# Ledger of designs, part 34: designed miniproteins, single chains, continued (2)

Each design is a single chain, and the fold is of that chain. pLDDT is the mean over its residues in the fold that is shown.

## One batch from the design tools (miniprotein)

Design m5227
Fold by ESMFold2-Fast:
Structure m5227 (fold): chain A 97 residues (1-97)
Amino acid sequence: MSLEERKKRIAETLIKNAEYFLEKARQAVDEARRLAETESPEKADVAYDHALRYARMAINAAKAAYKTNPEFKEKADRLIEEAQRLIDEARRIRESV
């Protein structure tokens, strides 16, 4: 296996990790909104904290993928942008509740 093939495989794994954490962040934001409306603001706050944590993990994985293999830059940039939007959304909603 070439060095380039190894870098590609590592970057692909990191992108999958970023996508996984981004999905968990989205689910946490949705759950936080539901809990705020239907149950308790205290439970919603925990879900917002989870959303922020998962979004940051997604950003870190995406950045690592891009640093490992620059061919993944466009995909990594999109994942980072989506994760940053989720962070901004979670903070805004938390501040308004």
Scores: mean pLDDT 84

Design m5228
Fold by ESMFold2-Fast:
Structure m5228 (fold): chain A 62 residues (1-62)
Amino acid sequence: DEDRRLAEQLLRVLEEFDPEAAERVRERIRREGMSPREAAEYLRRQLEARSEGEGVPVPELE
């Protein structure tokens, strides 16, 4: 599934930048029962917020 693949990719990027935040995101996804699509959107938002501060590259999505 594209959404699951995207969520996993975004989570790996976040883990490289901020492993503590990646763990928190994993826990939140599990607790709230997020769908792969919702998880991907949430992860993209998390990475965008960090990219603005540290210049971390965010995968280009359409």
Scores: mean pLDDT 71

Design m5229
Fold by ESMFold2-Fast:
Structure m5229 (fold): chain A 101 residues (1-101)
Amino acid sequence: MEAEEAAREAEEAARSAAEAAAGARDAAGAAAGGVAGIGAATAAYLAARRGGGEEGREAGLRGAEAAIRGAEEGRRRARGEAGREAAELALRAAEGGREYV
């Protein structure tokens, strides 16, 4: 079903976001990780919303948790204003996504 496909995409996006955030070493890298975290959170939220039932919701929750971890790592690496702002937005989006899964 489409919801199952969306849930799988959310999990993959969240994993990629966590990897990007973990690899960040400066403000630009942290900003990239933050943006990826926002994407993962959004994907998780959308997967849950597409009515995948318990399976879709579970996948959405896993995606949201991975996105939160990615955003936290991005925030930890942020140095400049832009990097910090992007990381904070990503963390807030990831936390919001989890609440709606």
Scores: mean pLDDT 63

Design m5230
Fold by ESMFold2-Fast:
Structure m5230 (fold): chain A 67 residues (1-67)
Amino acid sequence: SEEELQQEVDLAIAYMHLGLGDLAEKRGDKETALEHYKLALEVASRVDTPEAQALIKEIQERIEKLK
């Protein structure tokens, strides 16, 4: 269904932003890391699945570690 495809696309986008945030953090760029983690959170929050809920928790933990 279109809904299932949209959920898969949104999860893929969220994972991409999570990866870009992790890359920025490894480079010491906390500002860019935070921007990508926030984008990952926004997109993941559109998805109502257990996988998205687990991803949201991981993103929140990464944001907390940056402060």
Scores: mean pLDDT 88

Design m5231
Fold by ESMFold2-Fast:
Structure m5231 (fold): chain A 71 residues (1-71)
Amino acid sequence: ELDKIVEEGIKKLREMAEAGASTEDLVKLVEEYNKKIREVANSDDVEDTIKYVAASLILIGELVDLEIARR
């Protein structure tokens, strides 16, 4: 499930950036997908915590790469 959410987030982030979405809209999308990631994570499991932190960082990295590419 987690990998699917990350893949969908990256795809949607790229599609929105190509459509000319503002930085604010892209940030909002990352926040929305980070919320979805937290909803499927088990907070009592250290391994799950590491996985969703990594997933969140992947989405943030994609946002940064897209913003750099748009400049």
Scores: mean pLDDT 74

Design m5232
Fold by ESMFold2-Fast:
Structure m5232 (fold): chain A 85 residues (1-85)
Amino acid sequence: AKEYTLEGVKLLQEGRYEEALKLFERAIELDPNYARAYASYGLALAKQGRFEESVLYLNKARELDPNDPFIKEQIQEVLAIHRAA
Protein backbone atom coordinates (compact mmCIF):
# COMPACT_ATOMS: atom_id res chain seq x y z
CA ALA A 1 0.00 0.00 0.00
CA LYS A 2 2.64 2.57 1.03
CA GLU A 3 4.81 2.00 -2.08
CA TYR A 4 1.84 2.47 -4.44
CA THR A 5 0.95 5.70 -2.62
CA LEU A 6 4.52 7.05 -2.94
CA GLU A 7 4.63 6.20 -6.68
CA GLY A 8 1.19 7.80 -7.13
CA VAL A 9 2.39 11.01 -5.44
CA LYS A 10 5.29 11.19 -7.94
CA LEU A 11 2.85 10.85 -10.86
CA LEU A 12 0.60 13.47 -9.26
CA GLN A 13 3.54 15.91 -9.08
CA GLU A 14 4.19 15.22 -12.81
CA GLY A 15 0.55 16.09 -13.68
CA ARG A 16 -0.27 12.45 -14.56
CA TYR A 17 -3.51 12.49 -12.58
CA GLU A 18 -5.31 9.48 -14.11
CA GLU A 19 -2.27 7.21 -13.59
CA ALA A 20 -1.86 8.54 -10.03
CA LEU A 21 -5.53 7.76 -9.26
CA LYS A 22 -5.05 4.14 -10.38
CA LEU A 23 -2.04 3.70 -8.07
CA PHE A 24 -3.98 5.22 -5.14
CA GLU A 25 -6.87 2.81 -5.89
CA ARG A 26 -4.37 -0.08 -5.68
CA ALA A 27 -3.06 1.25 -2.36
CA ILE A 28 -6.63 1.44 -0.94
CA GLU A 29 -7.39 -2.12 -2.18
CA LEU A 30 -4.27 -3.44 -0.39
CA ASP A 31 -4.87 -1.46 2.83
CA PRO A 32 -8.38 0.08 3.16
CA ASN A 33 -7.28 1.85 6.38
CA TYR A 34 -4.24 3.64 4.88
CA ALA A 35 -5.36 7.25 5.39
CA ARG A 36 -2.65 8.85 3.21
CA ALA A 37 -3.88 6.95 0.12
CA TYR A 38 -7.37 8.44 0.57
CA ALA A 39 -5.94 11.96 1.04
CA SER A 40 -3.76 11.63 -2.08
CA TYR A 41 -6.70 10.26 -4.09
CA GLY A 42 -8.75 13.30 -2.97
CA LEU A 43 -5.98 15.69 -4.02
CA ALA A 44 -5.75 14.04 -7.46
CA LEU A 45 -9.54 14.37 -7.90
CA ALA A 46 -9.36 18.07 -6.96
CA LYS A 47 -6.60 18.67 -9.54
CA GLN A 48 -9.03 17.23 -12.14
CA GLY A 49 -11.81 19.63 -10.91
CA ARG A 50 -13.75 16.78 -9.25
CA PHE A 51 -14.23 18.65 -5.97
CA GLU A 52 -17.37 16.89 -4.67
CA GLU A 53 -15.69 13.47 -4.95
CA SER A 54 -12.44 14.92 -3.55
CA VAL A 55 -14.21 16.03 -0.33
CA LEU A 56 -15.56 12.49 0.26
CA TYR A 57 -12.07 10.97 0.12
CA LEU A 58 -10.50 13.72 2.25
CA ASN A 59 -13.21 13.19 4.90
CA LYS A 60 -12.39 9.44 4.89
CA ALA A 61 -8.68 10.25 5.36
CA ARG A 62 -9.48 12.53 8.32
CA GLU A 63 -11.67 9.82 9.92
CA LEU A 64 -8.81 7.30 9.64
CA ASP A 65 -6.03 9.63 10.87
CA PRO A 66 -7.16 13.14 12.00
CA ASN A 67 -3.70 14.22 13.25
CA ASP A 68 -1.44 13.29 10.29
CA PRO A 69 0.36 16.48 9.12
CA PHE A 70 0.60 15.06 5.55
CA ILE A 71 -3.21 14.74 5.39
CA LYS A 72 -3.71 18.25 6.85
CA GLU A 73 -1.34 19.70 4.23
CA GLN A 74 -3.12 17.89 1.36
CA ILE A 75 -6.49 19.19 2.61
CA GLN A 76 -5.09 22.76 2.61
CA GLU A 77 -3.83 22.26 -0.97
CA VAL A 78 -7.29 21.08 -2.09
CA LEU A 79 -8.94 24.11 -0.43
CA ALA A 80 -6.46 26.40 -2.26
CA ILE A 81 -7.25 24.70 -5.62
CA HIS A 82 -11.01 24.97 -4.98
CA ARG A 83 -10.77 28.70 -4.09
CA ALA A 84 -8.75 29.35 -7.28
CA ALA A 85 -11.32 27.53 -9.43
Scores: mean pLDDT 81

Design m5233
Fold by ESMFold2-Fast:
Structure m5233 (fold): chain A 66 residues (1-66)
Amino acid sequence: SLEREIDLAMLRMIGAVGKLAGDEEGGIERLVETARKLGVPEEVVERIAAAPSIDEAIDIADEHFA
């Protein structure tokens, strides 16, 4: 759906900004906060929070919205 595409695009953009800023921890924190606000299931949000990098956090989001 269009909403799912927009939600994923927002998460990808937040991740990209975090990577450009070199702020891995802050980038993941912002991804977690945004995912919760977008209604992503808590089980998926916990996986994003536990990701070792922004790239892996984005991969988890991509998998959820696929």
Scores: mean pLDDT 84

Design m5234
Fold by ESMFold2-Fast:
Structure m5234 (fold): chain A 57 residues (1-57)
Amino acid sequence: MDGSGRYTREELLEAIEKFLAAMDSPLVRGLFDTDGDGTFSDAELERFAATFGITLV
């Protein structure tokens, strides 16, 4: 796979949360989660997708 693909907003959010859980690191979580809820807003998910070349559907 070329590392680029189409993700729904929920799929991207799940991927991020699973990544943070797999890292098992509060420091890594803090770098991605600025509000402390562990939840990304729609705008934050869109910005993340745009930054990493991910297409949201």
Scores: mean pLDDT 64

Design m5235
Fold by ESMFold2-Fast:
Order: structure tokens, then sequence, then C-alpha cells
Structure m5235 (fold): chain A 65 residues (1-65)
């Protein structure tokens, strides 16, 4: 479920510690994660961590800013 996938990503990247807000949606069966942060460099670092976590978890994700 979307909630289960969301919780796995949150746990893996510790998003709350990075000061980023993550929004989750599903588009055509694909998990879409939107990263909101005031600092573009920190948003890019969060995207890197999410991609690494998704690969380890076997999840197909699309990342947006």
Amino acid sequence: SLKEEMLKIYAAVEATNAGAELRFSREDGVLVITIEHEDAEKAAEMARRIREAAEKLGLDVVIRF
C-alpha cells in the first residue's frame, strides 16, 4: 500500500532529520515522491538518499521537486 511504502522510505532516509517535507502520491502504479525544501542543495541531497533507499527496498520511484 502507499502508506507502507511511505513508511519504509521515511524510516530508511530519516527525512525528519533533514528538514525536508516529503509528499507521496501514486501515478499509474508508480510511487511519486515530491521533495520540498527551502535549500535546493539540501533537496538534491535528499533526492540522492531516497534513490539509494528505493534501490535497496526494490521500489520503483519518481522524484520531483
Scores: mean pLDDT 77

Design m5236
Fold by ESMFold2-Fast:
Structure m5236 (fold): chain A 62 residues (1-62)
Amino acid sequence: MQAALDELIAGAKALGWDELGVVVASEEERRAVEEYLASHGLRVFAVIERETVEANRAAARA
């Protein structure tokens, strides 16, 4: 897990990106990812999978 985040951080900095979007399975995982990325000076946009499903459902209902 940590190694994958380190790779994303290195890639984002190499490309000049300061924001990353991540889909996570739980609130606990979201907090851990946000805390880790923030400690490396990156802004994170993380969403719980449930929230993404709810947004898609709302869109489907028009």
Scores: mean pLDDT 65

Design m5237
Fold by ESMFold2-Fast:
Structure m5237 (fold): chain A 97 residues (1-97)
Amino acid sequence: MTPEELIEYYQEVIEENPNDWIAWLKLGKAYLELGKYEEAIEAYERAIELNPEDAQAWLNLGKAYYELGEYEKAREAFEKAAALGEEEAKKALKELE
């Protein structure tokens, strides 16, 4: 599936089950791949509300904030991802200096 097809599919999944944190995570990832950073942030925030221990969601939230130039919010998200064991987030924190 293309990122556009994934967005359409997971939007339908979320309409049926808005508590599906995996659907929100995958929707956010598809938006991130298309450079739709604001939409990716909204989807990742919903995924985190439902599953706050998902290190991957925090990592990707940080990446989306970084791409928008919101470096303090990116740092906060990367710190949470790193605390949950995400090694890529630890490297990202060094880039924010």
Scores: mean pLDDT 86

Design m5238
Fold by ESMFold2-Fast:
Structure m5238 (fold): chain A 55 residues (1-55)
Amino acid sequence: SPEDQRLLENLKRLAEELLETASEERVIHVLRQLMRLQGLEHLLPEVVEWVRKRA
């Protein structure tokens, strides 16, 4: 959906900023917790794949 695409783009930008100061494993852990709390767990596999590809 357009909303999910926008959320995914924002999550990727957040992940990029976090990767400046934290390890891949730490970033994935933080994002997993945040996304679960926000009801966005359905986007988690794509965000994790993007982080792993970039890191």
Scores: mean pLDDT 83

Design m5239
Fold by ESMFold2-Fast:
Structure m5239 (fold): chain A 108 residues (1-108)
Amino acid sequence: LSDEEGLEAGARAAEAARAGDAEGAREGGRLAGLAAGDGGVGGGAGAGGALAAAGGAGNAEGARGVGLGAGEAGAAGGPGGLGAAKGGALGNGGEAGKEAGEEAARLA
C-alpha cells in the first residue's frame, strides 16, 4: 500500500485543495513547515502534520496524510518519484503535499 497510498493520499489532498480547500491546506502547510523544519528527522511532513491539523481546521490532516504517503512512496522508489522526489516533500509537508498531490492526481 506504500505506492498506492502515496498516489491516493496525494490525489485526494490535491482535489481538496483545488476544490476550494486551498486556504486550509495553506494554513496546514505553514504549521507543517514549521514543525517539519524543526523535526525533519521523523520524516518532516508526518511530524509536522499533527500540529498543522490543529491549526488548519482539518485540511491540514489531508496535507499530513499526503506528506506521509508521498514520502513513503518516494522512499520505496514507487510512484513517489514524481511526488515525493521533490526533496522538500518530507521537510515541507504542507506545500510539498499540495504539489505532490496535484502531480499524483495528474498521473492517477
Scores: mean pLDDT 42

Design m5240
Fold by ESMFold2-Fast:
Structure m5240 (fold): chain A 58 residues (1-58)
Amino acid sequence: SMEELEKEALRALMAAARDPSALPEARRKIDELVASIEDPEKAARVRESADAWLAEVE
């Protein structure tokens, strides 16, 4: 479900904040979440927010 994908993406982002080696997994989980969102504007906003957050932890 979308809720499960959101939880997986959040877990992956939290892991990446503590360990940069988890960044590829976090990016992949964000891609999976964004692909599941039917509203293109919502999908774009989620990706933008996640990408901005990931850029700060690289």
Scores: mean pLDDT 78

Design m5241
Fold by ESMFold2-Fast:
Structure m5241 (fold): chain A 66 residues (1-66)
Amino acid sequence: SAAAEALRHELEGIRAAQAGDWAAAARHFRKAAELLPSPRILRNLAAALERTGDLAEAARYRALAE
């Protein structure tokens, strides 16, 4: 299901972030947000984008998560 796929991407994103691989984290959180956007996923995506230097995109997702 889309929900199960979104959860898989969220968990992979968290694992990547814990390993310091913020580019991989951003890719996984972006996929999770495409499938099932939630404030938590959007905040996680924004945080990963901040770490990769994608500050304008990060700010947009931060605003969307409010």
Scores: mean pLDDT 89

Design m5242
Fold by ESMFold2-Fast:
Structure m5242 (fold): chain A 80 residues (1-80)
Amino acid sequence: MAEEAERLLAEAERLALEATRALNAGDEERAARLGEEAAEKAKEAVRLAVESGDEEVLARVRARLAATLAAVGAAVEAAA
């Protein structure tokens, strides 16, 4: 369970990074598609972390998600 949550989060992080690269390149359609996939993976990772009942896993997932959102926000701001 915990391993699956962390794996899904890692996939979400990779997709979010690709989405920000696409956005910076002016490919808004690709960025939107990759961002949507990243959001779906992140939602599933959070759900599994909550279901695991492991506070350490949930804290780690939350910290990584917050860092990913901050990175995406910074990239979007730089592109504006």
Scores: mean pLDDT 77

Design m5243
Fold by ESMFold2-Fast:
Structure m5243 (fold): chain A 70 residues (1-70)
Amino acid sequence: AEEYTEKGAEYAKQKKYEEAAKEALKAIELDPRNVRARALYKESIEALKEVNSPEAEKLEKEYKELMAKH
């Protein structure tokens, strides 16, 4: 879980917010209570929405499905 969070944070530093969000979702799937992963996901999605990325909608659906199970 933490490994995915750290990898996602590194992608965010490179402004690769889509990859950062995907890594954060992997961390959340393994540990839904991971505050760092959830924060990274929210930060990355907000950045994607700022640039009108179509990936934001898909990633938000994946997040909602993960949260519905927990």
Scores: mean pLDDT 78

Design m5244
Fold by ESMFold2-Fast:
Structure m5244 (fold): chain A 62 residues (1-62)
Amino acid sequence: SLPTPEQLRKQLTDLLSNLEDMPLEEALKQVEELRKQALEAGDTQTAKALSRVGDMLEQKMK
């Protein structure tokens, strides 16, 4: 089932805390999966934040 907004916010915070220490490809995959879950749960604020994080990570690959 879909996570609650509180669970999504915690997962976002945990992901961001570990982001610098994980492989870039793994970070992008985790961001996209969490963004998909946020959109399905109707948490547009978390989804927008994850979209911005994803864009920043993709720029680092160039």
Scores: mean pLDDT 79

Design m5245
Fold by ESMFold2-Fast:
Structure m5245 (fold): chain A 69 residues (1-69)
Amino acid sequence: SLEEAREALEKGDYDKAIELAKEVIENSTDPEERLEAARILSVAYRKKNDEKGQKEADELYLEARRELA
């Protein structure tokens, strides 16, 4: 869940945060949930110094943000 993804991020479990955030993005039709999940994904990839992952997360964030506009 989105809440579990946030908790994993707060605990420094970046791999779990990435896994859970991707799950939310894949399964949620709510743009607000996908926006939050993409933000979590971006932060987790930054903590892992994964530049490719950061770019993918930023693209997902912008897509979800456009759906809200």
Scores: mean pLDDT 84

Design m5246
Fold by ESMFold2-Fast:
Structure m5246 (fold): chain A 84 residues (1-84)
Amino acid sequence: LQEEIDAGVARVAAAVALTLIRRSGKAPSKEFIEKLMELAKKYPEVLDDALEVFRAALERKDQMSPEEVETVRKAYEELEKLKA
């Protein structure tokens, strides 16, 4: 039950983040990236949503610092390996 609630909340948070990234190009915070990665590793249903958030951020990399781009890229690559 708690796990299903946590996964559901993570998916809603990912959808909100995706909308904000697509509208503003603002990079997700390091804390948000780390928490979303943790939830995606724990809940397979969150994995695709997390990958979509990080992919959208990388598509807007011109709006990000080099450090922010590298943080998101590493997160994307780590989660993509879990999907294989």
Scores: mean pLDDT 77

Design m5247
Fold by ESMFold2-Fast:
Structure m5247 (fold): chain A 72 residues (1-72)
Amino acid sequence: GPAEEFQIRLTSRERALELIRELAAQGAVKITVEVEGTTFTIRALFPDGRALKITVEGEEVRVEEVPAEEVE
């Protein structure tokens, strides 16, 4: 129900904020965040040209290395 969705969204948000802080601390030069429902998608670009896509939904976190061109 709406209360359960709200709790999942809060969990996703908390985890996403922790990951954003960690990525910034590691020297990411660009970080973008998209939010859809309970899902937070983080894209990060590093000075060496490495790019990451991180998908956060509640307690589930998926990390993928992506081509730098996928980080807008």
Scores: mean pLDDT 81

Design m5248
Fold by ESMFold2-Fast:
Structure m5248 (fold): chain A 65 residues (1-65)
Amino acid sequence: MLEELAKKIEEILKEAASDEEVYKKLLELAKEGNEEARELIKSLLESRGIKVSDEELEEALKLVK
């Protein structure tokens, strides 16, 4: 399940960020615990019908490259 969430995060960020540098920076910030970056990712997931807790997001981010 967390592996599927990690893949969804990667897909959504690549779709939302037109630039690879923006996508990588957002991932770095979210992995470091930046609240704004995590809220943005959570909002993007929710816009696609995926609800995730802060704990699930943290675990999934560890699996994203």
Scores: mean pLDDT 77

Design m5249
Fold by ESMFold2-Fast:
Structure m5249 (fold): chain A 60 residues (1-60)
Amino acid sequence: MEIDFREVEATLYAMLANIYLKAGDYEGAIRAARKALSLVPDNEAAKALLEEAERKLAAA
């Protein structure tokens, strides 16, 4: 079984983005989500987290 290290790394950045979102660090969440997307551009979780963080930052 081959492990795609970029997919794993992207998942870790997406998790980090979610942690920043829950903490109210929307800039941190945007940076982490963008890192995930730089590794896997089609990562749906990272896309959703980026959109949420951008909405929260615009409203703050």
Scores: mean pLDDT 81

Design m5250
Fold by ESMFold2-Fast:
Structure m5250 (fold): chain A 72 residues (1-72)
Amino acid sequence: MSPEELAEKFREIAEGTAEMLLEMGAASEEEAERIKELGEKAAEAIRAGDWEKAEEYAAEAEALVNEALARH
């Protein structure tokens, strides 16, 4: 899988997860937007070859998802 393909798949997963959490009422619009933003930043880091930054943004997005689910 190329970095470009990986970046696109990651962005799609983050976007879909954020939308699902919003639809379930588990996340606010602000939280969903933040998850999407982190997904975009991680995707851009992947395309740039900055794997450390990509992992950092991905971990932050995962933490927000887990917090939203824990509150629901």
Scores: mean pLDDT 82

Design m5251
Fold by ESMFold2-Fast:
Structure m5251 (fold): chain A 100 residues (1-100)
Amino acid sequence: MEAVREEGQKANAEMGKKASELIKELDELAARGTPDLAKRANAAKGRLMSKMSEATTLITKGLLSDEATGQEYTDEAKRIAREGAEEARKTIEELRAEIA
């Protein structure tokens, strides 16, 4: 239980940090780009924030569950957060290519 709780808390902190960095990059692209590019950057930011919120909810459920169930929630949260971050990174790369 303790190890699962520590892993969940660490995962939540890492997700928050990575999401903050990606949001900052999307905000910078929105400021630099055309209105269309800004719209696409803001849409990607919204999708990322939605997935991170879902992942955080799962981590919270995991912390309140037994060890086995808690691990399943933490693993699912990590998967959702990873997918959200990957989608945001792809959008950032696409938008940067259009500016270049």
Scores: mean pLDDT 80

Design m5252
Fold by ESMFold2-Fast:
Structure m5252 (fold): chain A 91 residues (1-91)
Amino acid sequence: AKAAALAALAAARVAIRDATNLEQVATAIAAALLAVGALILVELGGDPAVAARDALEAAELALKAAQTPLAKALAALGIALAAAALAAAEA
């Protein structure tokens, strides 16, 4: 989990450097935030797996309800963050 989060952060840094437009920059920043969130969850300890599963379900429902590109992007970020939290909790 921690190794995967560090690898994701490295990939996000490359994506930021290679970004040619604002949407690519926003996506790369979202990936970096995802990686940082996963690292924080690993360091906090405890059992966040139940909370991460509930957050993932809520984010998936938000994506189905989303009607604007921004709302869809935010819901997708929520899914990515919850999935990373679950992976960190299960490792």
Scores: mean pLDDT 63

Design m5253
Fold by ESMFold2-Fast:
Structure m5253 (fold): chain A 76 residues (1-76)
Amino acid sequence: AKERAEELLKQGKEALENGDYETAVRLFEEAIKLDPDNVEAWELLVEAYRKLAEKDDIKYGPRLLGAAVNLAVAKK
């Protein structure tokens, strides 16, 4: 399960590098579902939502805030 989460994280990083932020969000969310204590996955999800919020703050602003709160919890 954790190995699959790491593979999804790698794929999400590639999507993020390519500017495919919606695909990156999906892959990071899948990785987090498999390994919710993965702080790096939450950090990358926040970054992807930050990029999306720059284009549509109404749609992605609340999602960015939710991901940031979850990141703070994961850093416990």
Scores: mean pLDDT 80

Design m5254
Fold by ESMFold2-Fast:
Structure m5254 (fold): chain A 82 residues (1-82)
Amino acid sequence: AKENLKKAIEYLMKGTPEDYKKAVEYFEKAIKEDPNNALAYLVLSIAYQKLGETKKAQEYYDKARELGFKPEDYLKLIEEVK
């Protein structure tokens, strides 16, 4: 939930491969706390994409779509991770 999601986003914004690995760990904790958090699955997908884990990135992106993330949420997130 709140603290794990915040830490995951902080690590994702730092932009190093080691930070992306930590982001994955915190996003996985966030989805265990709230399995219906479409945003958490979306950012986990982005973190895996940054790590070159294309298959995992696609799986979590598909999960985020199933949970009903909105395209505007994705655009906001891309702006935050640049």
Scores: mean pLDDT 76

Design m5255
Fold by ESMFold2-Fast:
Structure m5255 (fold): chain A 98 residues (1-98)
Amino acid sequence: KVKELLEKAIEYLEKAIEAAKAGDLEKAIEYAEKALELASEAARLALKEGNEEVAKLAEKAAEYVQKAIEAAKAGDLEKAIEYLEKAKKLLEEALKLA
């Protein structure tokens, strides 16, 4: 269940990064918001299951996705991409431990 949420969050982050690189601000934000929801749910569920390490990584990833959305809304697509890539790496680490 946690693994499924993490995999889905990574998928949406990849879509958000691709949209941002294409200059599609609206789609980048939309995909990033979906990734944020999934990463936050993964963190909550991991904590309930007693996996504190996965919960911390997913929570940190969610923070970076939120920063990416804020950067995108400010028109800073380069910064948004950087934050999305950081979030993806954190979720990939979480997935290894889940």
Scores: mean pLDDT 88

Design m5256
Fold by ESMFold2-Fast:
Structure m5256 (fold): chain A 59 residues (1-59)
Amino acid sequence: MAKKEKEAEVEAWKKIAEEAEKQGKEDIKRVSPEEAKLAQEYVERLKKLYEELKKELES
């Protein structure tokens, strides 16, 4: 069982999602509303990916 490897992957994706969310909030103030929406969608996709990986590890 590769549980340790999966836990490391989940932790890495969590950090990536958190950093992307912080950048997205900064970019919203600087870019067009259309670009800000795309950045928000990207951050939401990363957060969902992290949650799905965590559920796969637990399930």
Scores: mean pLDDT 72

Design m5257
Fold by ESMFold2-Fast:
Structure m5257 (fold): chain A 91 residues (1-91)
Amino acid sequence: MDVQQRFRQVQDEANRLFRQNRDRIRDISDRTSSVVSTMPISGDRGVATVGATVGYAIGESDDVVRDIARAASDDGQRGLDRTIRLIDDHR
């Protein structure tokens, strides 16, 4: 329904995946920060960060994570949709 509600659902799932991968938290955090810091993100930094965190938590490659972050930097809604699809594909 609301974009904010969908973003909250993605954040909740990202937090759950992050907790399930606690032994990899440092690596996931470092890789997420590295990818997000290279993106020209205006306004969509939150979506890019959450998307990258989800991608690394489920074991996606740097290329897939960069594609999600790039989509979010261009269009937050597109980045959100890609992140939701990624979560769904791994359930």
Scores: mean pLDDT 70

Design m5258
Fold by ESMFold2-Fast:
Structure m5258 (fold): chain A 63 residues (1-63)
Amino acid sequence: LEEEAEKLIEEAKELAEKVPSLKGRLTLLARALEAALAAGDKEKVEELAKELKEEIERAKKAL
């Protein structure tokens, strides 16, 4: 889960630079997920990882 969350954060940061329309949401979710990981909040990590993964899929379609 932690390793998967880290990969999602990296991918979101890369896509945020490529997809300006979703940059704000990708950046916000990536930061929130980083904070949840640092806090050890497993439930919040799972929820935010799911949301970030959905936004990443939208960004990939926009490429």
Scores: mean pLDDT 81

Design m5259
Fold by ESMFold2-Fast:
Structure m5259 (fold): chain A 55 residues (1-55)
Amino acid sequence: LEEKRKEIIRQIGELIDEFNRLVKEKAPQEEIDRIAQELLRLQEELERLSKEIEE
């Protein structure tokens, strides 16, 4: 569980950096939305894992 949590946190960090880069470069909205949706998915997975640990 902890290893999976750390991996997800790392992936979230990488996607946040990518999101910021795309926004700065004025990338197409479709690309920005794709990264934003992936971030939301990973944040939901992280929250789910946290609840599993805190049962």
Scores: mean pLDDT 78

Design m5260
Fold by ESMFold2-Fast:
Structure m5260 (fold): chain A 105 residues (1-105)
Amino acid sequence: AVTLTQSPAELTAREGEKVVITSTASRDVGTDVAWLRQRPGEAPELLIYLASQRAPGVPARFSGSGSGTNFTLTIENVQREDTAVYFAQDLSTGAMGPGTRLTVV
């Protein structure tokens, strides 16, 4: 199975800042990576699929990049509503990274 790591494990950002979250896959997965957001008490929602494709309805401030083993989720102009845990997911196996907890103040 593919293992995903994420960095950082947690971070605090101020409203309006740029947030960068990274994930490393244990094997080359091409572009078969998604990013999901889980707000407290809610189900995970899809933000990015195929490393860089924004899901319908997702604001333009969210972007994804990367291929092979290194993947990045970027949040421009972060908002208080973006307080959540963010997960990288391997689309071929469904394996999830450990999550990155973002707190916006």
Scores: mean pLDDT 90

Design m5261
Fold by ESMFold2-Fast:
Structure m5261 (fold): chain A 55 residues (1-55)
Amino acid sequence: SLKEELEQANQAVLDDVRAAAEASGLSQEQIDALVAQMQKSLQELNEEFLKLNNL
């Protein structure tokens, strides 16, 4: 479903961000905080997208 595809795409983005942050020398605490914030933002954007598409 579109919702499952969006969730999968979001997870891939979060994984890439985590890897990039780790490569940049951020602490585990900083990485976890960044990923959590991005996950929340992506979830909110996906919810709005699904509403706009009447899903």
Scores: mean pLDDT 81

Design m5262
Fold by ESMFold2-Fast:
Structure m5262 (fold): chain A 59 residues (1-59)
Amino acid sequence: SMEEELKRLIKERGWTMEELRELDEKARRADPENVPPELLEKLKEFLEKEHQEFQQVLA
């Protein structure tokens, strides 16, 4: 799935949460025609889940 491919890329490239947020912001500002909307939705969901997991670990 695209979600698994995205997670693999993140792990391989050692992206930090800040870098992921910057990527999300850049993707949102890019033309939708350049980025598939499904990929944008998956990226947003991934970032929201990661944020929730971080909150649970901190709690």
Scores: mean pLDDT 59

Design m5263
Fold by ESMFold2-Fast:
Structure m5263 (fold): chain A 78 residues (1-78)
Amino acid sequence: KVKERFEKAAQRALDALENPEVYEELKSLPKEKIREITFLAVSYLLDKAYQSDEETRKKYLEEAKRIQALGDEAVAEV
């Protein structure tokens, strides 16, 4: 149950960062919450990367970098 809840929360975090409408709403959240959402999404992708074969791992690592950049932009004051 705990693992399933974590994976579902992580998927929602990914969807929030990748959905333009939700992403704009996310920018209105406190910076701490934006960082938490970003950390959850990136951690999930890194876990998948390190459990995958070499080719799939590269794709997850690239996706994790992209999601981290989106989160960093959402936190940026300027």
Scores: mean pLDDT 77

